Designed miniproteins, single chains, continued (2). Designs and how they scored, part 41

Each design is a single chain, and the fold is of that chain. pLDDT is the mean over its residues in the fold that is shown.

## One batch from the design tools (miniprotein)

Design m5491
Fold by ESMFold2-Fast:
Structure m5491 (fold): chain A 65 residues (1-65)
Amino acid sequence: PLEKAREYIQKAREAAEKGDLVNAGKAITEALSLLPQLTPEERREVLAEIQKVMDLIVENIKKKK
């Protein structure tokens, strides 16, 4: 489950960097769906990485006006 969550986070980051917000959102949703299968330590790691991707998306939206 952790490896799969990391794969989705990587996909979300790549999509966000390309400006593909639809695929970024789908990948984030898939990573979030795996949280119940993770330990508390793994969940904290995954949530921190998702937050970084969300911050990137917000910054890109602000820049495009």
Scores: mean pLDDT 77

Design m5492
Fold by ESMFold2-Fast:
Structure m5492 (fold): chain A 66 residues (1-66)
Amino acid sequence: GPPANYELLSEEQRREAERALEELKRALEELREAKNSKEVAAAIGRALRAIGELVQLELEELRRRR
């Protein structure tokens, strides 16, 4: 069944958030290194994807509190 241990769920959520933050950090570094509009667009796309993952994790946490 789903994990009932509050501490284990918190650790799992933290690891998922860390992964999404690392992807966002990498996308921002790509944006900083971008030399043309195509590279800027690609970096923005990756950043939005990582932000979407972080938003999803926050929504799941909010659902747990309700």
Scores: mean pLDDT 73

Design m5493
Fold by ESMFold2-Fast:
Structure m5493 (fold): chain A 79 residues (1-79)
Amino acid sequence: SEAAKLLIEAEEARERGDFEKAEELGKKALELLQSLPPAEALEALREAARWAASRLPEEVKPEVLARLDEEYAARLAAL
């Protein structure tokens, strides 16, 4: 999803110290998320969150990913 891609690119820009680019990308991601149906916005956030979780130590990654999947399923069911 484009929104997830923008969120990931914004975080990568922050990591390299490009705060202006990070702010620009983050704003575009927020505007796109606000324009999406709730289920699609939730999926984009899940994609970005899974990317962030993939960068965690291997010892905690499976538990974090499992919790993320549970939260996603609960939020999707509440829509």
Scores: mean pLDDT 81

Design m5495
Fold by ESMFold2-Fast:
Structure m5495 (fold): chain A 62 residues (1-62)
Amino acid sequence: MELSEREQKIAEKLKEVLEKNPVPTMEDLEKVAKELGVSVEEVEEAYQKLVALEYQEKVKKL
């Protein structure tokens, strides 16, 4: 799965949040958006891509 440089920065920030809080709240997503100066929609898209990537990684461990 390919992420743009902007999406990769969002994804890295989200990974830090997810490591602490496995179920991120909308406030967590809004904080990431504010810190990076991006829209909440971009953060949500990056989050969905991360979840899909984690799912594929878990399947590979079978």
Scores: mean pLDDT 73

Design m5496
Fold by ESMFold2-Fast:
Structure m5496 (fold): chain A 76 residues (1-76)
Amino acid sequence: MEEAERLAREAEELALRGAEAAAAGNYEEAARLLEEAAELLERAAEASEDPELAELLRRAAERARALAEKLREKAA
């Protein structure tokens, strides 16, 4: 469980940095950071021994990827 918590915290930090990058107009960097956050959220879900928490983390990863795609559209 500590591994899942660590990965989730790292994902949260990356998501916050992504939000800051998006606010600054750096949409490509923001998208990249959110994709990295999504990957860490998926790894956190795999490390979680709680199936309910794992499902929440997987849904968070899906939302992060969707937001990254939208930001990439703005970068183009």
Scores: mean pLDDT 84

Design m5497
Fold by ESMFold2-Fast:
Structure m5497 (fold): chain A 56 residues (1-56)
Amino acid sequence: SVTAPDRVLALLAQGLSNKQIADELGVSVRTVENHVRGIFLLLGVNSRTQAVVAAT
């Protein structure tokens, strides 16, 4: 039931792809992409790599 962007960020930091994150959370890849976009805006970053660095 939890699809919070913070959990998506934790899985991104572990090196999971959007497809793997979608599988782990039981949601669509589109839902993960929407959360990733929100995380990028929240952290002020423009790439997956920058988001992972910011999370670690």
Scores: mean pLDDT 76

Design m5498
Fold by ESMFold2-Fast:
Structure m5498 (fold): chain A 83 residues (1-83)
Amino acid sequence: SATEARIEHVTKQLREIAEKLVKEGKLSKEQAEKAVKELSELLRQAYRAEAAGDDEKAREYAEQALELLSKYPELLKALLEYS
């Protein structure tokens, strides 16, 4: 589906950005793997909730993703600059 293709694309971009940050010494491999896994799960749930018409639940997952990103400021900065 279009939703699943979008999830796959965003997750791939997130992994590429995290890998670059590890190479630059801005994140450890462990931090990058954990952040990518947790953020990918939240984004997947947010997109699926939106596709189901559950705007409130989609918003809750998006807010959780932003809260998670606040723990990884280098990743948040890179996502804003890469987008």
Scores: mean pLDDT 84

Design m5499
Fold by ESMFold2-Fast:
Structure m5499 (fold): chain A 67 residues (1-67)
Amino acid sequence: SLEEEIAKLEEELERLDREGVRAAVEGNYAQAEELSKRAKELARKLAELYEKLGDFEKAQVYREIAE
């Protein structure tokens, strides 16, 4: 379902955020940047999915994260 896809992508985004923070703290800036790019791609997809769900507030939040 749409809700299940959103939940899975949000879990993946949280995972990428945790890994990115860890990489930055460890001084692995190239890895942190790559993880940030992947997170922005997921945020862009989440924005589209939330828009389809009719949750325009959440869609806007994820669009801002994707920028």
Scores: mean pLDDT 87

Design m5500
Fold by ESMFold2-Fast:
Structure m5500 (fold): chain A 64 residues (1-64)
Amino acid sequence: GPVYRVTALEELGIAGEEVLTLKKGETIELENVRFNEDGVVEGRLVSTGKMVRLDSSKVEIEEL
């Protein structure tokens, strides 16, 4: 499936199988992305293979 680049627009916490903090301007890559009705994005970190979720209002997301 497509890979998405997620860029933090502000500092945010990411939760799931891995817990991490993104600072403004930091990026991660996600695959198998799902957009939930409550503004939560779920996906698999390309770097670790772990499933995570984050607040879509705090990030910019682009398909690679």
Scores: mean pLDDT 85

Design m5501
Fold by ESMFold2-Fast:
Structure m5501 (fold): chain A 70 residues (1-70)
Amino acid sequence: LEEAIKTLEELLKKETDPKLKALLLFQIALGYLQLGDLESAKEYFEKALSLLTPEQQATAEKLMAKALAA
């Protein structure tokens, strides 16, 4: 899982498309959530949201809130 996060971070460094950057940041956030690192997960999730449309942000926030509440 940690190795997967590192791979995603390397892909993020090379990506120029804002939508794909948002997806990579979201995947990194989910990876940290699975590791129990809630602070890092929140940080990367917020970075991903900044690159999304308002509709996409609402959906992503709802999903993350449910994941954190579980």
Scores: mean pLDDT 75

Design m5503
Fold by ESMFold2-Fast:
Structure m5503 (fold): chain A 65 residues (1-65)
Amino acid sequence: MIDEKEVAMAMARIATGVAVSTIKKHGPEALKEEREFGESIISKLPEEIQEEARKFFEEALEKAL
């Protein structure tokens, strides 16, 4: 019923929410570790959605700063 790509994007959104929460609590010092965490999740997603997921993640981190 749900497209597998939509499920993968939902996982990316959850990972992004965790990273944003950490950045908001700890500030810019957490950026490096949270980017590494995000990339570790995004790199495991289907190739066709990796760029979309990465853009979503980076934009959310920028807004959290």
Scores: mean pLDDT 79

Design m5504
Fold by ESMFold2-Fast:
Structure m5504 (fold): chain A 67 residues (1-67)
Amino acid sequence: SDEEKIREAAELVRKAKEALEKGDYEEAIRLAQEAIRVASEASPSNPRARAVEHEAKEILEEAKKKL
């Protein structure tokens, strides 16, 4: 379900943020990419899924800039 995908992606985003804060940029990239993948499996018309996907993409770009 979309709800399960959104919840899973949000948890991955949370872990990606923690990795980014700790300076584990490679791990942050991996987790953010996984979050994008999971969120993209939810309905594209679901605004909550798009919000989580957008946040994951922001974390991915930030982590890449820190490498």
Scores: mean pLDDT 87

Design m5505
Fold by ESMFold2-Fast:
Structure m5505 (fold): chain A 70 residues (1-70)
Amino acid sequence: GFETEKRIDELIAQGKYEEAIKLAEEVLKYASDFGKAVAYDHLARAYEKLGETEKAEQYRKKAIDYFYKA
């Protein structure tokens, strides 16, 4: 929900990228297609901050795909 999305944003803002990734991956297990799009976007942002550019691009493409499925 919105509260979980806000928590992931707070973790990224605090530099807690590994915790943000773990929480976004938990969301993916039970989320709607729209929720998965948001979670994949959070994963892309966290991996980008970690310097994992290829992983970030892959997750960004998944986010776009799920936004169009929603």
Scores: mean pLDDT 83

Design m5506
Fold by ESMFold2-Fast:
Structure m5506 (fold): chain A 68 residues (1-68)
Amino acid sequence: SEEKVEEAIAEGKRIIDELIKNQNLTYEEIKSRIDEIVDYVAEKYDLTPEQKEKVREALLKYIDEKFK
């Protein structure tokens, strides 16, 4: 369901926030970890490939917004 996608996005955003706030990772460093983050939440929430791509797009947009 769409709710699973939204929960996965929310968890991915929390992971990104922790990496920025607590570890001071740069934009490039966070982006280098995007596949790891997306894979983690996709497996945890049992997402389809299509849902995984939606999460990836949302998290990439979030990272871009955080470094503007």
Scores: mean pLDDT 84

Design m5507
Fold by ESMFold2-Fast:
Structure m5507 (fold): chain A 58 residues (1-58)
Amino acid sequence: SEEEIVKEIKELLEKGEIEKALELLKNVRLSDEHKQELIDFAKRIWNDDLAEKLREAL
């Protein structure tokens, strides 16, 4: 499910496995709500530059 994918991506981001998180995002379709949730999450644990890179991958 999308919720499970979001959870997995958040876990990868927390572990600093950015490349794996971006690769997973490349082949999935997420709702705008879930995309925004991931961007907001990245901004909290990272700086705005990294959050912007995540937005580009979504």
Scores: mean pLDDT 75

Design m5508
Fold by ESMFold2-Fast:
Structure m5508 (fold): chain A 60 residues (1-60)
Amino acid sequence: MEELRERLEKILDEIMKENDSFDKAVLAIYVATLLSLPDEAITEEDVERVEKLYKEIKKK
């Protein structure tokens, strides 16, 4: 679904603006990998996992 891809792209954009840590770099690779999949292969659970990891990284 387009909304899942848009959510991933938003997170990637934010990470790239502030990519100052190894954890952010690893998350960026994971997000880019998900974005390389067809829309049907991107699940809401994958997007939620990315969003949760990004939130945890921001706490550091």
Scores: mean pLDDT 75

Design m5509
Fold by ESMFold2-Fast:
Formats: structure tokens, C-alpha cells, sequence
Structure m5509 (fold): chain A 69 residues (1-69)
């Protein structure tokens, strides 16, 4: 159902948000500890990928909510 799909996307967005928060904390720690540039670049790339996925899920969720209204 539409409600089930919305609930699934909301759960996915919550999971992605938690992963993004954890990765931001890891990136801040890596910067503070003077981690190698390659390690920082890898974390930044992973953060960008997760943010892009979260944006796509949010867009899909917004579209379904508009359809439900």
C-alpha cells in the first residue's frame, strides 16, 4: 500500500540519517587526529554518496506524500 511504502521510506531515511551522523563524527575525529589525506578523501566521498541517497529517498517520500494528499 501507499502507507506501507511511505513507512518503508521513512525508516530508510532514518537509517541513512543515523549513518550520515556517525560518518560526520568519524570525519571530524579523523581531521582532529590528522589522518592521511587519502583517508579523509574516502570519508568525504562516502558522506557525499550517503547524502545523495538520502536526498533521493526524501524526494521519493515527498512525491508519495503529495500523491497521498
Amino acid sequence: SLADEIARLEAELRRLSAEIDALIAELQRAWAEGAPEAEIDALVARLAELQARAAAVQARLDALRAEAA
Scores: mean pLDDT 89

Design m5510
Fold by ESMFold2-Fast:
Parts: structure tokens; sequence; C-alpha cells
Structure m5510 (fold): chain A 58 residues (1-58)
């Protein structure tokens, strides 16, 4: 499981990547996306960004 510091850093990156792909996401939505990706066993960049997009669209 990611530490709070790691989660915050990864979530910020995921938020920025999602925004560049045209899907504005909040930091809270990005954090939820990262946690969902971790629970699913996929911490690859593509999986984290996709999970963040899915949360932002919900």
Amino acid sequence: MLSEEELERVARGAKEAATLLGVPASLEQAREGVLRAEEAGSLGSAAIVQATIDVARA
C-alpha cells in the first residue's frame, strides 16, 4: 500500500495527466483513482490515469 506522501505525489501526476488528456480531475478524484488502481493490483501509469479519468467522469 502507498504511503500518504506517495499517494499525494502519484495523485498529483495523475491529475495533471488526466487534464492533459482533456479530462479535468480534482486532486481528491485523482487520489481515489490511484487507490482503485492499487486495489486492482495495477500501479502502471496508464492504469492510474485511466482510473482517475473513470472517477472524474462518475
Scores: mean pLDDT 80

Design m5511
Fold by ESMFold2-Fast:
Structure m5511 (fold): chain A 71 residues (1-71)
Amino acid sequence: MSEEELELEIEGSLHTMKGEIYRKLGEKGDAEALREAAAHYEEAARKFAEAGDEEAAALARERAAELRAAV
């Protein structure tokens, strides 16, 4: 893995963590937090795809779609 690919993986992981935090807030009744969670998972998917991590990118996209369908 190149240094550039590693940076993209780290950025994807950070967006995944933010998505999870916002998802937990959304479970408490904040619909805007669910939209924020979906946006962070979408960004994570982009970063993982750029890093060549198709599996992580697909999982992040699936999570974003699930959250968007919930709002």
Scores: mean pLDDT 83

Design m5512
Fold by ESMFold2-Fast:
Structure m5512 (fold): chain A 89 residues (1-89)
Amino acid sequence: ALSREERLSLLSLLVGRIADILAEHKVPREERQALTGEIQRAMVEGLEAGKSAEEIREIALRIARERKVPEEVLRAIERELEETRRRLE
């Protein structure tokens, strides 16, 4: 099992990868910061609340959908979330 510090490190790495995906797809800086900040906060709160890796993944994906990111970007984010979910288990 991963330590709390290792799990937080994986979430931080995931947020960075999501930011890179958004930048590559030319999402404006303000929108990228708002989305990554909201996802990071929700994932950390979920982790501290004892939510499962799957529940944390679902929360982050829901936030991305609510922010109306393009479907191509959403699919890329979903792949990164699934990879991180597997590493958190």
Scores: mean pLDDT 83

Design m5513
Fold by ESMFold2-Fast:
Structure m5513 (fold): chain A 63 residues (1-63)
Amino acid sequence: SAEELIRQAENLVVLGAATGDRELAEQGLRLAEEAVKAAENDPELKKKAERTLKAARQVLESL
């Protein structure tokens, strides 16, 4: 589900940022992109997925 993808993406992005692990952050980015696609018909979930995607990109830029 989109909610599950968002949760997994958030966890991977946070862990990647905390540990400096680029591969974990990249996995989070991929799941966030999938979450945006999965949430295309749910405006609230889509907004949350897009915020998670933005966070993932910002983390990767800082690594």
Scores: mean pLDDT 86

Design m5514
Fold by ESMFold2-Fast:
Structure m5514 (fold): chain A 60 residues (1-60)
Amino acid sequence: SLFEELKARFLSQGLSEELAEAAARAFVKTLELNPELLDDPELLEAAFTVILRHYQEKEA
């Protein structure tokens, strides 16, 4: 599923299991609210980076 793929990706970027799950859920909700992001790989990567940064700052 998209959620499991995103969670694995956040884990690979160094987030804990708890934060990676929260970040993946937040990203899935972002995509549900703005499905146009799926048509633009550049915006999709930007959204991933923004969410990753938020959760990294929570852990640090």
Scores: mean pLDDT 82

Design m5515
Fold by ESMFold2-Fast:
Structure m5515 (fold): chain A 64 residues (1-64)
Amino acid sequence: SEELEKMKKAVEEFIRQMGETYGKKELADKMIEEFRKKMISAETVEEVQKLGHELIRKFLEEVK
């Protein structure tokens, strides 16, 4: 759906911005690719948000 695609792009853009902020663009790109693979089976905005939060948490753990 349009809402699902918008949410997916919002999460990707947020991670990309974090990659720029922390100087970890390559890590951000890799995590976005992993997120896209996991998103193939996501059918709701809530599932996308949950996976997005997991991805953000994982990114923050890697940049410490």
Scores: mean pLDDT 80

Design m5516
Fold by ESMFold2-Fast:
Structure m5516 (fold): chain A 71 residues (1-71)
Amino acid sequence: EAEEHIKKASELVKKAQEAFENGDYETAIKYAEEAIKHARKALELDPTSVQARAALIAAENILKVAKEKLK
């Protein structure tokens, strides 16, 4: 259900952020990409979820900045 995907997306965003703070940009990218998948799935099930939208935005931002660090 949507709640499971929201919870998973938020958990993965936290892991992506921790990896980014530790300088592990490749791991941060992997967790961010997985978080985006779960957040999108949550939004398909519940398009009104503020939590799912927040997780998607956070994951997209981590993905962008982590990719910039690997250039």
Scores: mean pLDDT 85

Design m5517
Fold by ESMFold2-Fast:
Parts: C-alpha cells; sequence; structure tokens
Structure m5517 (fold): chain A 60 residues (1-60)
C-alpha cells in the first residue's frame, strides 16, 4: 500500500466515515472513495468491512 492508502486504511480501522477521513486528511470524499477502492483491490477485499477485517488480521 502507498503511504496515503495506509493513512486511509488506519482511519477506516478506527471507524471513521469517508467524510471524516476526508476532513482529517484534507481531501475530498470522492478522493477518499477512490483510495478505499484501491485498498480493497490491493487487499483482495470485496467491500470496506472485509478490507478492515483483513487489516485487523494482519495486526496493522
Amino acid sequence: LTPRQQQVLLLMMLGLSQRQIGEVLGISPATVSRIIREIMEALGARDVAEAVEKAVERRL
């Protein structure tokens, strides 16, 4: 994962919404949505919940 994708993933694991992640990182919700999709593809996850589950299993 890129540094930006790692930041977004960490915030997702903390339970933040796409809007809250955008506010924290200073990026648009559309950009957050795109990064989340890229994270799901990189982790082989079908959705946000599975991506978070895989991240937790890796103890990131």
Scores: mean pLDDT 79

Design m5518
Fold by ESMFold2-Fast:
Structure m5518 (fold): chain A 89 residues (1-89)
Amino acid sequence: AEEALRKGRELFEKGLEAYKAGDLEEAEKLFKEAIRVVEPAKDTPEGQFLLGLAYRGLAAVYAEQGDFEKAKKLLEEANELFKRAEELE
């Protein structure tokens, strides 16, 4: 779980860097990989918070690409993950 969180955080940070550089394709891949890598920690507050961040990042990528429907669904999922993370403390 701890290693999954570390790897997921590194992938999320790389995804955010790619997004800021305008490399939307690379950002999408990195955010999706972060989501997959964090899966073993999904039932922890830290895992749910990091998943929420990655979903929010992926939503930003889709919004920039004009896919507002996918962006909206991912933002709703991110908000639910943040709420669950807070509930679990």
Scores: mean pLDDT 84

Design m5519
Fold by ESMFold2-Fast:
Structure m5519 (fold): chain A 68 residues (1-68)
Amino acid sequence: HMSREELYRLVMEEVKRLTADLPPDVQKEALELGRKLVDHLVRLGITDPELALEAVRQLVAYLKSQVA
């Protein structure tokens, strides 16, 4: 079982890694959306790191498509 704090840290690190080459405003938006995603997953009782990371990757891919 992964704690909320560990899941949050993992997700934030992945968002930072995936958005490092994007403009600061987009990075900030991605980090905020990632935080909200973790809050939502935890409220649903979902603490699977693989599922959370996949959701984050899809979210970042979507954001990248909007700025291209």
Scores: mean pLDDT 80

Design m5520
Fold by ESMFold2-Fast:
Structure m5520 (fold): chain A 60 residues (1-60)
Amino acid sequence: SEFQELGAEALEALRKLAQDPKTDGKKVNELSRRLRQAIKDKDIEEVKAVLEEAKKLLEE
């Protein structure tokens, strides 16, 4: 499903951010908590928002 695919992409992006020494650990923790809550709430738009923020941080 689209929801499962987006959730998997967001989780993978957060794993990459956690491995990047330039990334603020507080920001990774914030995004991880938001993603877990969005998955529990089945909030597709919040999953997309977390994925977009994670991708933007990976580009910097």
Scores: mean pLDDT 82

Design m5521
Fold by ESMFold2-Fast:
Structure m5521 (fold): chain A 66 residues (1-66)
Amino acid sequence: GAVEEEARRLLEEARELARELPLPVSGSTLKDLDEIEEMLETDPEKALEAARRTLEGIRRALEVYA
């Protein structure tokens, strides 16, 4: 549904940005995103909220490293 499509879009964006973070932070962040994707199969609305929060956190972290 629309919630799942939005969550998957945000997760993909978050994965692209997380790859730009320094090691080991990039690896830990990608694992967190994998857990959110697993949550998408059981609770899409919670997965969407988690994806939004994680994406915002990645953007803030990139401001420090950029």
Scores: mean pLDDT 83

Design m5522
Fold by ESMFold2-Fast:
Structure m5522 (fold): chain A 55 residues (1-55)
Amino acid sequence: GKKLEKVFEFDTKEEAEKFAKRAKEILEHNGATDIEVKIEEKDGKYVVTIKFTSP
């Protein structure tokens, strides 16, 4: 599999957390491995970084 990193920005922590949870579920369902999800606050925004290995 190929190692991938994707970054998304949200206005609220709630939106970021909801997205992160859903994205992890979708990736697991599609056979991705080594899934790492990070949520960081930067300049009043919430940045979600998702790292994973594609099948």
Scores: mean pLDDT 84

Design m5523
Fold by ESMFold2-Fast:
Parts: C-alpha cells; structure tokens; sequence
Structure m5523 (fold): chain A 90 residues (1-90)
C-alpha cells in the first residue's frame, strides 16, 4: 500500500540520519521518530512489512545506542525492548 511504502521510506530516512550523524542527540531523535512511526502505523502493515519495519527500528536504535550518552542509554534500551515486544507479536 502507499501508506506501507511511505512508512518504510521514512524509516529508511531515519536510518540514514542515525548512520550519518555524529551528534548523539540527533541519532537518538531519529530512533525515537522511527519507533513513533512504527507504533502509529503497525496495525496498517502486512506481516512482512511489520517485520521489516521492526528490523529497521531495531537497527536505528542499535546505532543510537552505540552513539548514546550515559543519560540516553536507559531510554534507548527501553526503545529496543519495546520494539522487540512488537516483533514478538508477529
């Protein structure tokens, strides 16, 4: 669907921002944005698209965690755990 394609494109854009950023705040913001997009749209996705969307969000969160400040680590871990929870519902 157009919604599915648009969501996956936005998630890939968040991944590109997280990968390119040298600022932990920008990488963390990309991870939060990606998770919010997934959560808002998960019920609109096919099983295959949900799996890909969860994979992208987890990859973005992993990158954010690698770049995270000590203060950001608990929030990024919380985001990863919530994304894994969504994946396990598939």
Amino acid sequence: SAVEAALLAELRACLAVAEASTDPEEAFAAARRAFDLLLENIDKLSEEARLEACRLVLEIARIALEKATKEQIPEVIGLILRAIGLLLEL
Scores: mean pLDDT 85

Design m5525
Fold by ESMFold2-Fast:
Structure m5525 (fold): chain A 75 residues (1-75)
Amino acid sequence: SAAERAELRRLMKQLARALEAKDVEGVRTLVARLRELLAATTDPDVRASLAGAIRLAETELAHDEVRSFAMPEAE
């Protein structure tokens, strides 16, 4: 739904800012929220985006390489 896509967009912006700030606890909190949204949503595009974002954020945290996951090609 439009509301689910708006919430996803907001959470993705918050996650990107937390990664830029190297706020590990903030990233962990946002990943938990993304997991809750993933459990509640039935939109396959939203589910795919959430799963990808969660996997990338968890990978960055595991290597202490907290970087902007939203900029794969850019600097």
Scores: mean pLDDT 72

Design m5526
Fold by ESMFold2-Fast:
Structure m5526 (fold): chain A 78 residues (1-78)
Amino acid sequence: TEELIKKAEEYAKKGKEAYEKGDYKTAGDYFRQAGELYLKAGEPVKAAIAYDEAAKAYEKAGDTESAKEARELSVKTA
């Protein structure tokens, strides 16, 4: 729904802001939430992009498990 897309965009923006500040773990969490909301809204391409951004953020944070999970979600969703 439009409401889910708007919420996903807000989380993606927060993820970008956290990433720019070097808070990579928080950025990954926000991007993952954005991906989940995009997927629920029926926007698989946007969800895949958000999951890819989450994987990159988690890799920078040293969270290899979360990065792997997000990368798998991105590939499966695209």
Scores: mean pLDDT 86

Design m5527
Fold by ESMFold2-Fast:
Parts: C-alpha cells; structure tokens; sequence
Structure m5527 (fold): chain A 75 residues (1-75)
C-alpha cells in the first residue's frame, strides 16, 4: 500500500509511465538511464492488460516482484 502511494502521485489508483519512472528514480536514489526508463515503460506495456497505458495496484505489485526483487526487499 505505502509503496504504491509513492508512485501514484495523483491518487487516482493507477500509475502511468511518468509516475512509474519518477517513483523508481526516487526508490533507487539515482537518476534512471535512458535504457532503464525504456525498460520501465516496456514493463507498463507488458503489464497493461487494458491497453490504457497505466498500471493498477495488482499489475504494479506483479511488476515490482518480477522485475525489481531487490527493490521489493526495501519495502
């Protein structure tokens, strides 16, 4: 719950690509490289089952667990 709130800046219950990139940058404590930003956007595309360009909470949890296991350990 608290981790999702860090990414969902507008409180609308979804995370867009800009929010996801910004949240990852803050969580890692560093600026993302262009490759990491592209990777983050590809995760949203892969997890976005509705085709709306955003992640809901279950999609976000799956993405973080699958692609960022070391980051999940910090929650």
Amino acid sequence: RKAFSLFDKDGNGTIDSAEFVAGLSKLLGTKLTPEMEAFAKSIITDMDKDGNGTLDFPEFVTAMTSYFPTVVAKF
Scores: mean pLDDT 67

Design m5528
Fold by ESMFold2-Fast:
Structure m5528 (fold): chain A 60 residues (1-60)
Amino acid sequence: SIDEIKKLPPEEQILVLDRLTQAELLELSKRKDLTPELAELILSRLPEELKPEAEENIKK
């Protein structure tokens, strides 16, 4: 969950996000409790085609 990821050090957050599928990353982008740092990490892991959708989700 996002709450568990937020409690991890940054290096471990990256490892967790790297294990997620593109669909799971998009689902996380819908979370209202994302930190700016986590939002950037999610965006950096998505292909260019999915970044606009994820950015819209993050902006709400």
Scores: mean pLDDT 76

Design m5529
Fold by ESMFold2-Fast:
Structure m5529 (fold): chain A 75 residues (1-75)
Amino acid sequence: GPVLEHELIPVTIPSLDAMPEAVARVREAAREATRKGIRPIVLAKFDPNLSLDEITAASQALAAALREGVAEAEK
């Protein structure tokens, strides 16, 4: 079968102030990986002082950024 390579996009979120940069980085990295025929995967590390609601919202934002990057590469 076809070999599928994976690009790990490591992101550290020390606070919500880091989210705009993290979102931009994930979108760009996902776009580049998809253009190379490689599947992007986000590996996010959150600061333990963030609430569950904050982590959930941040995770959804990073997932949306990944989908945007993939969609941009497929156009």
Scores: mean pLDDT 82

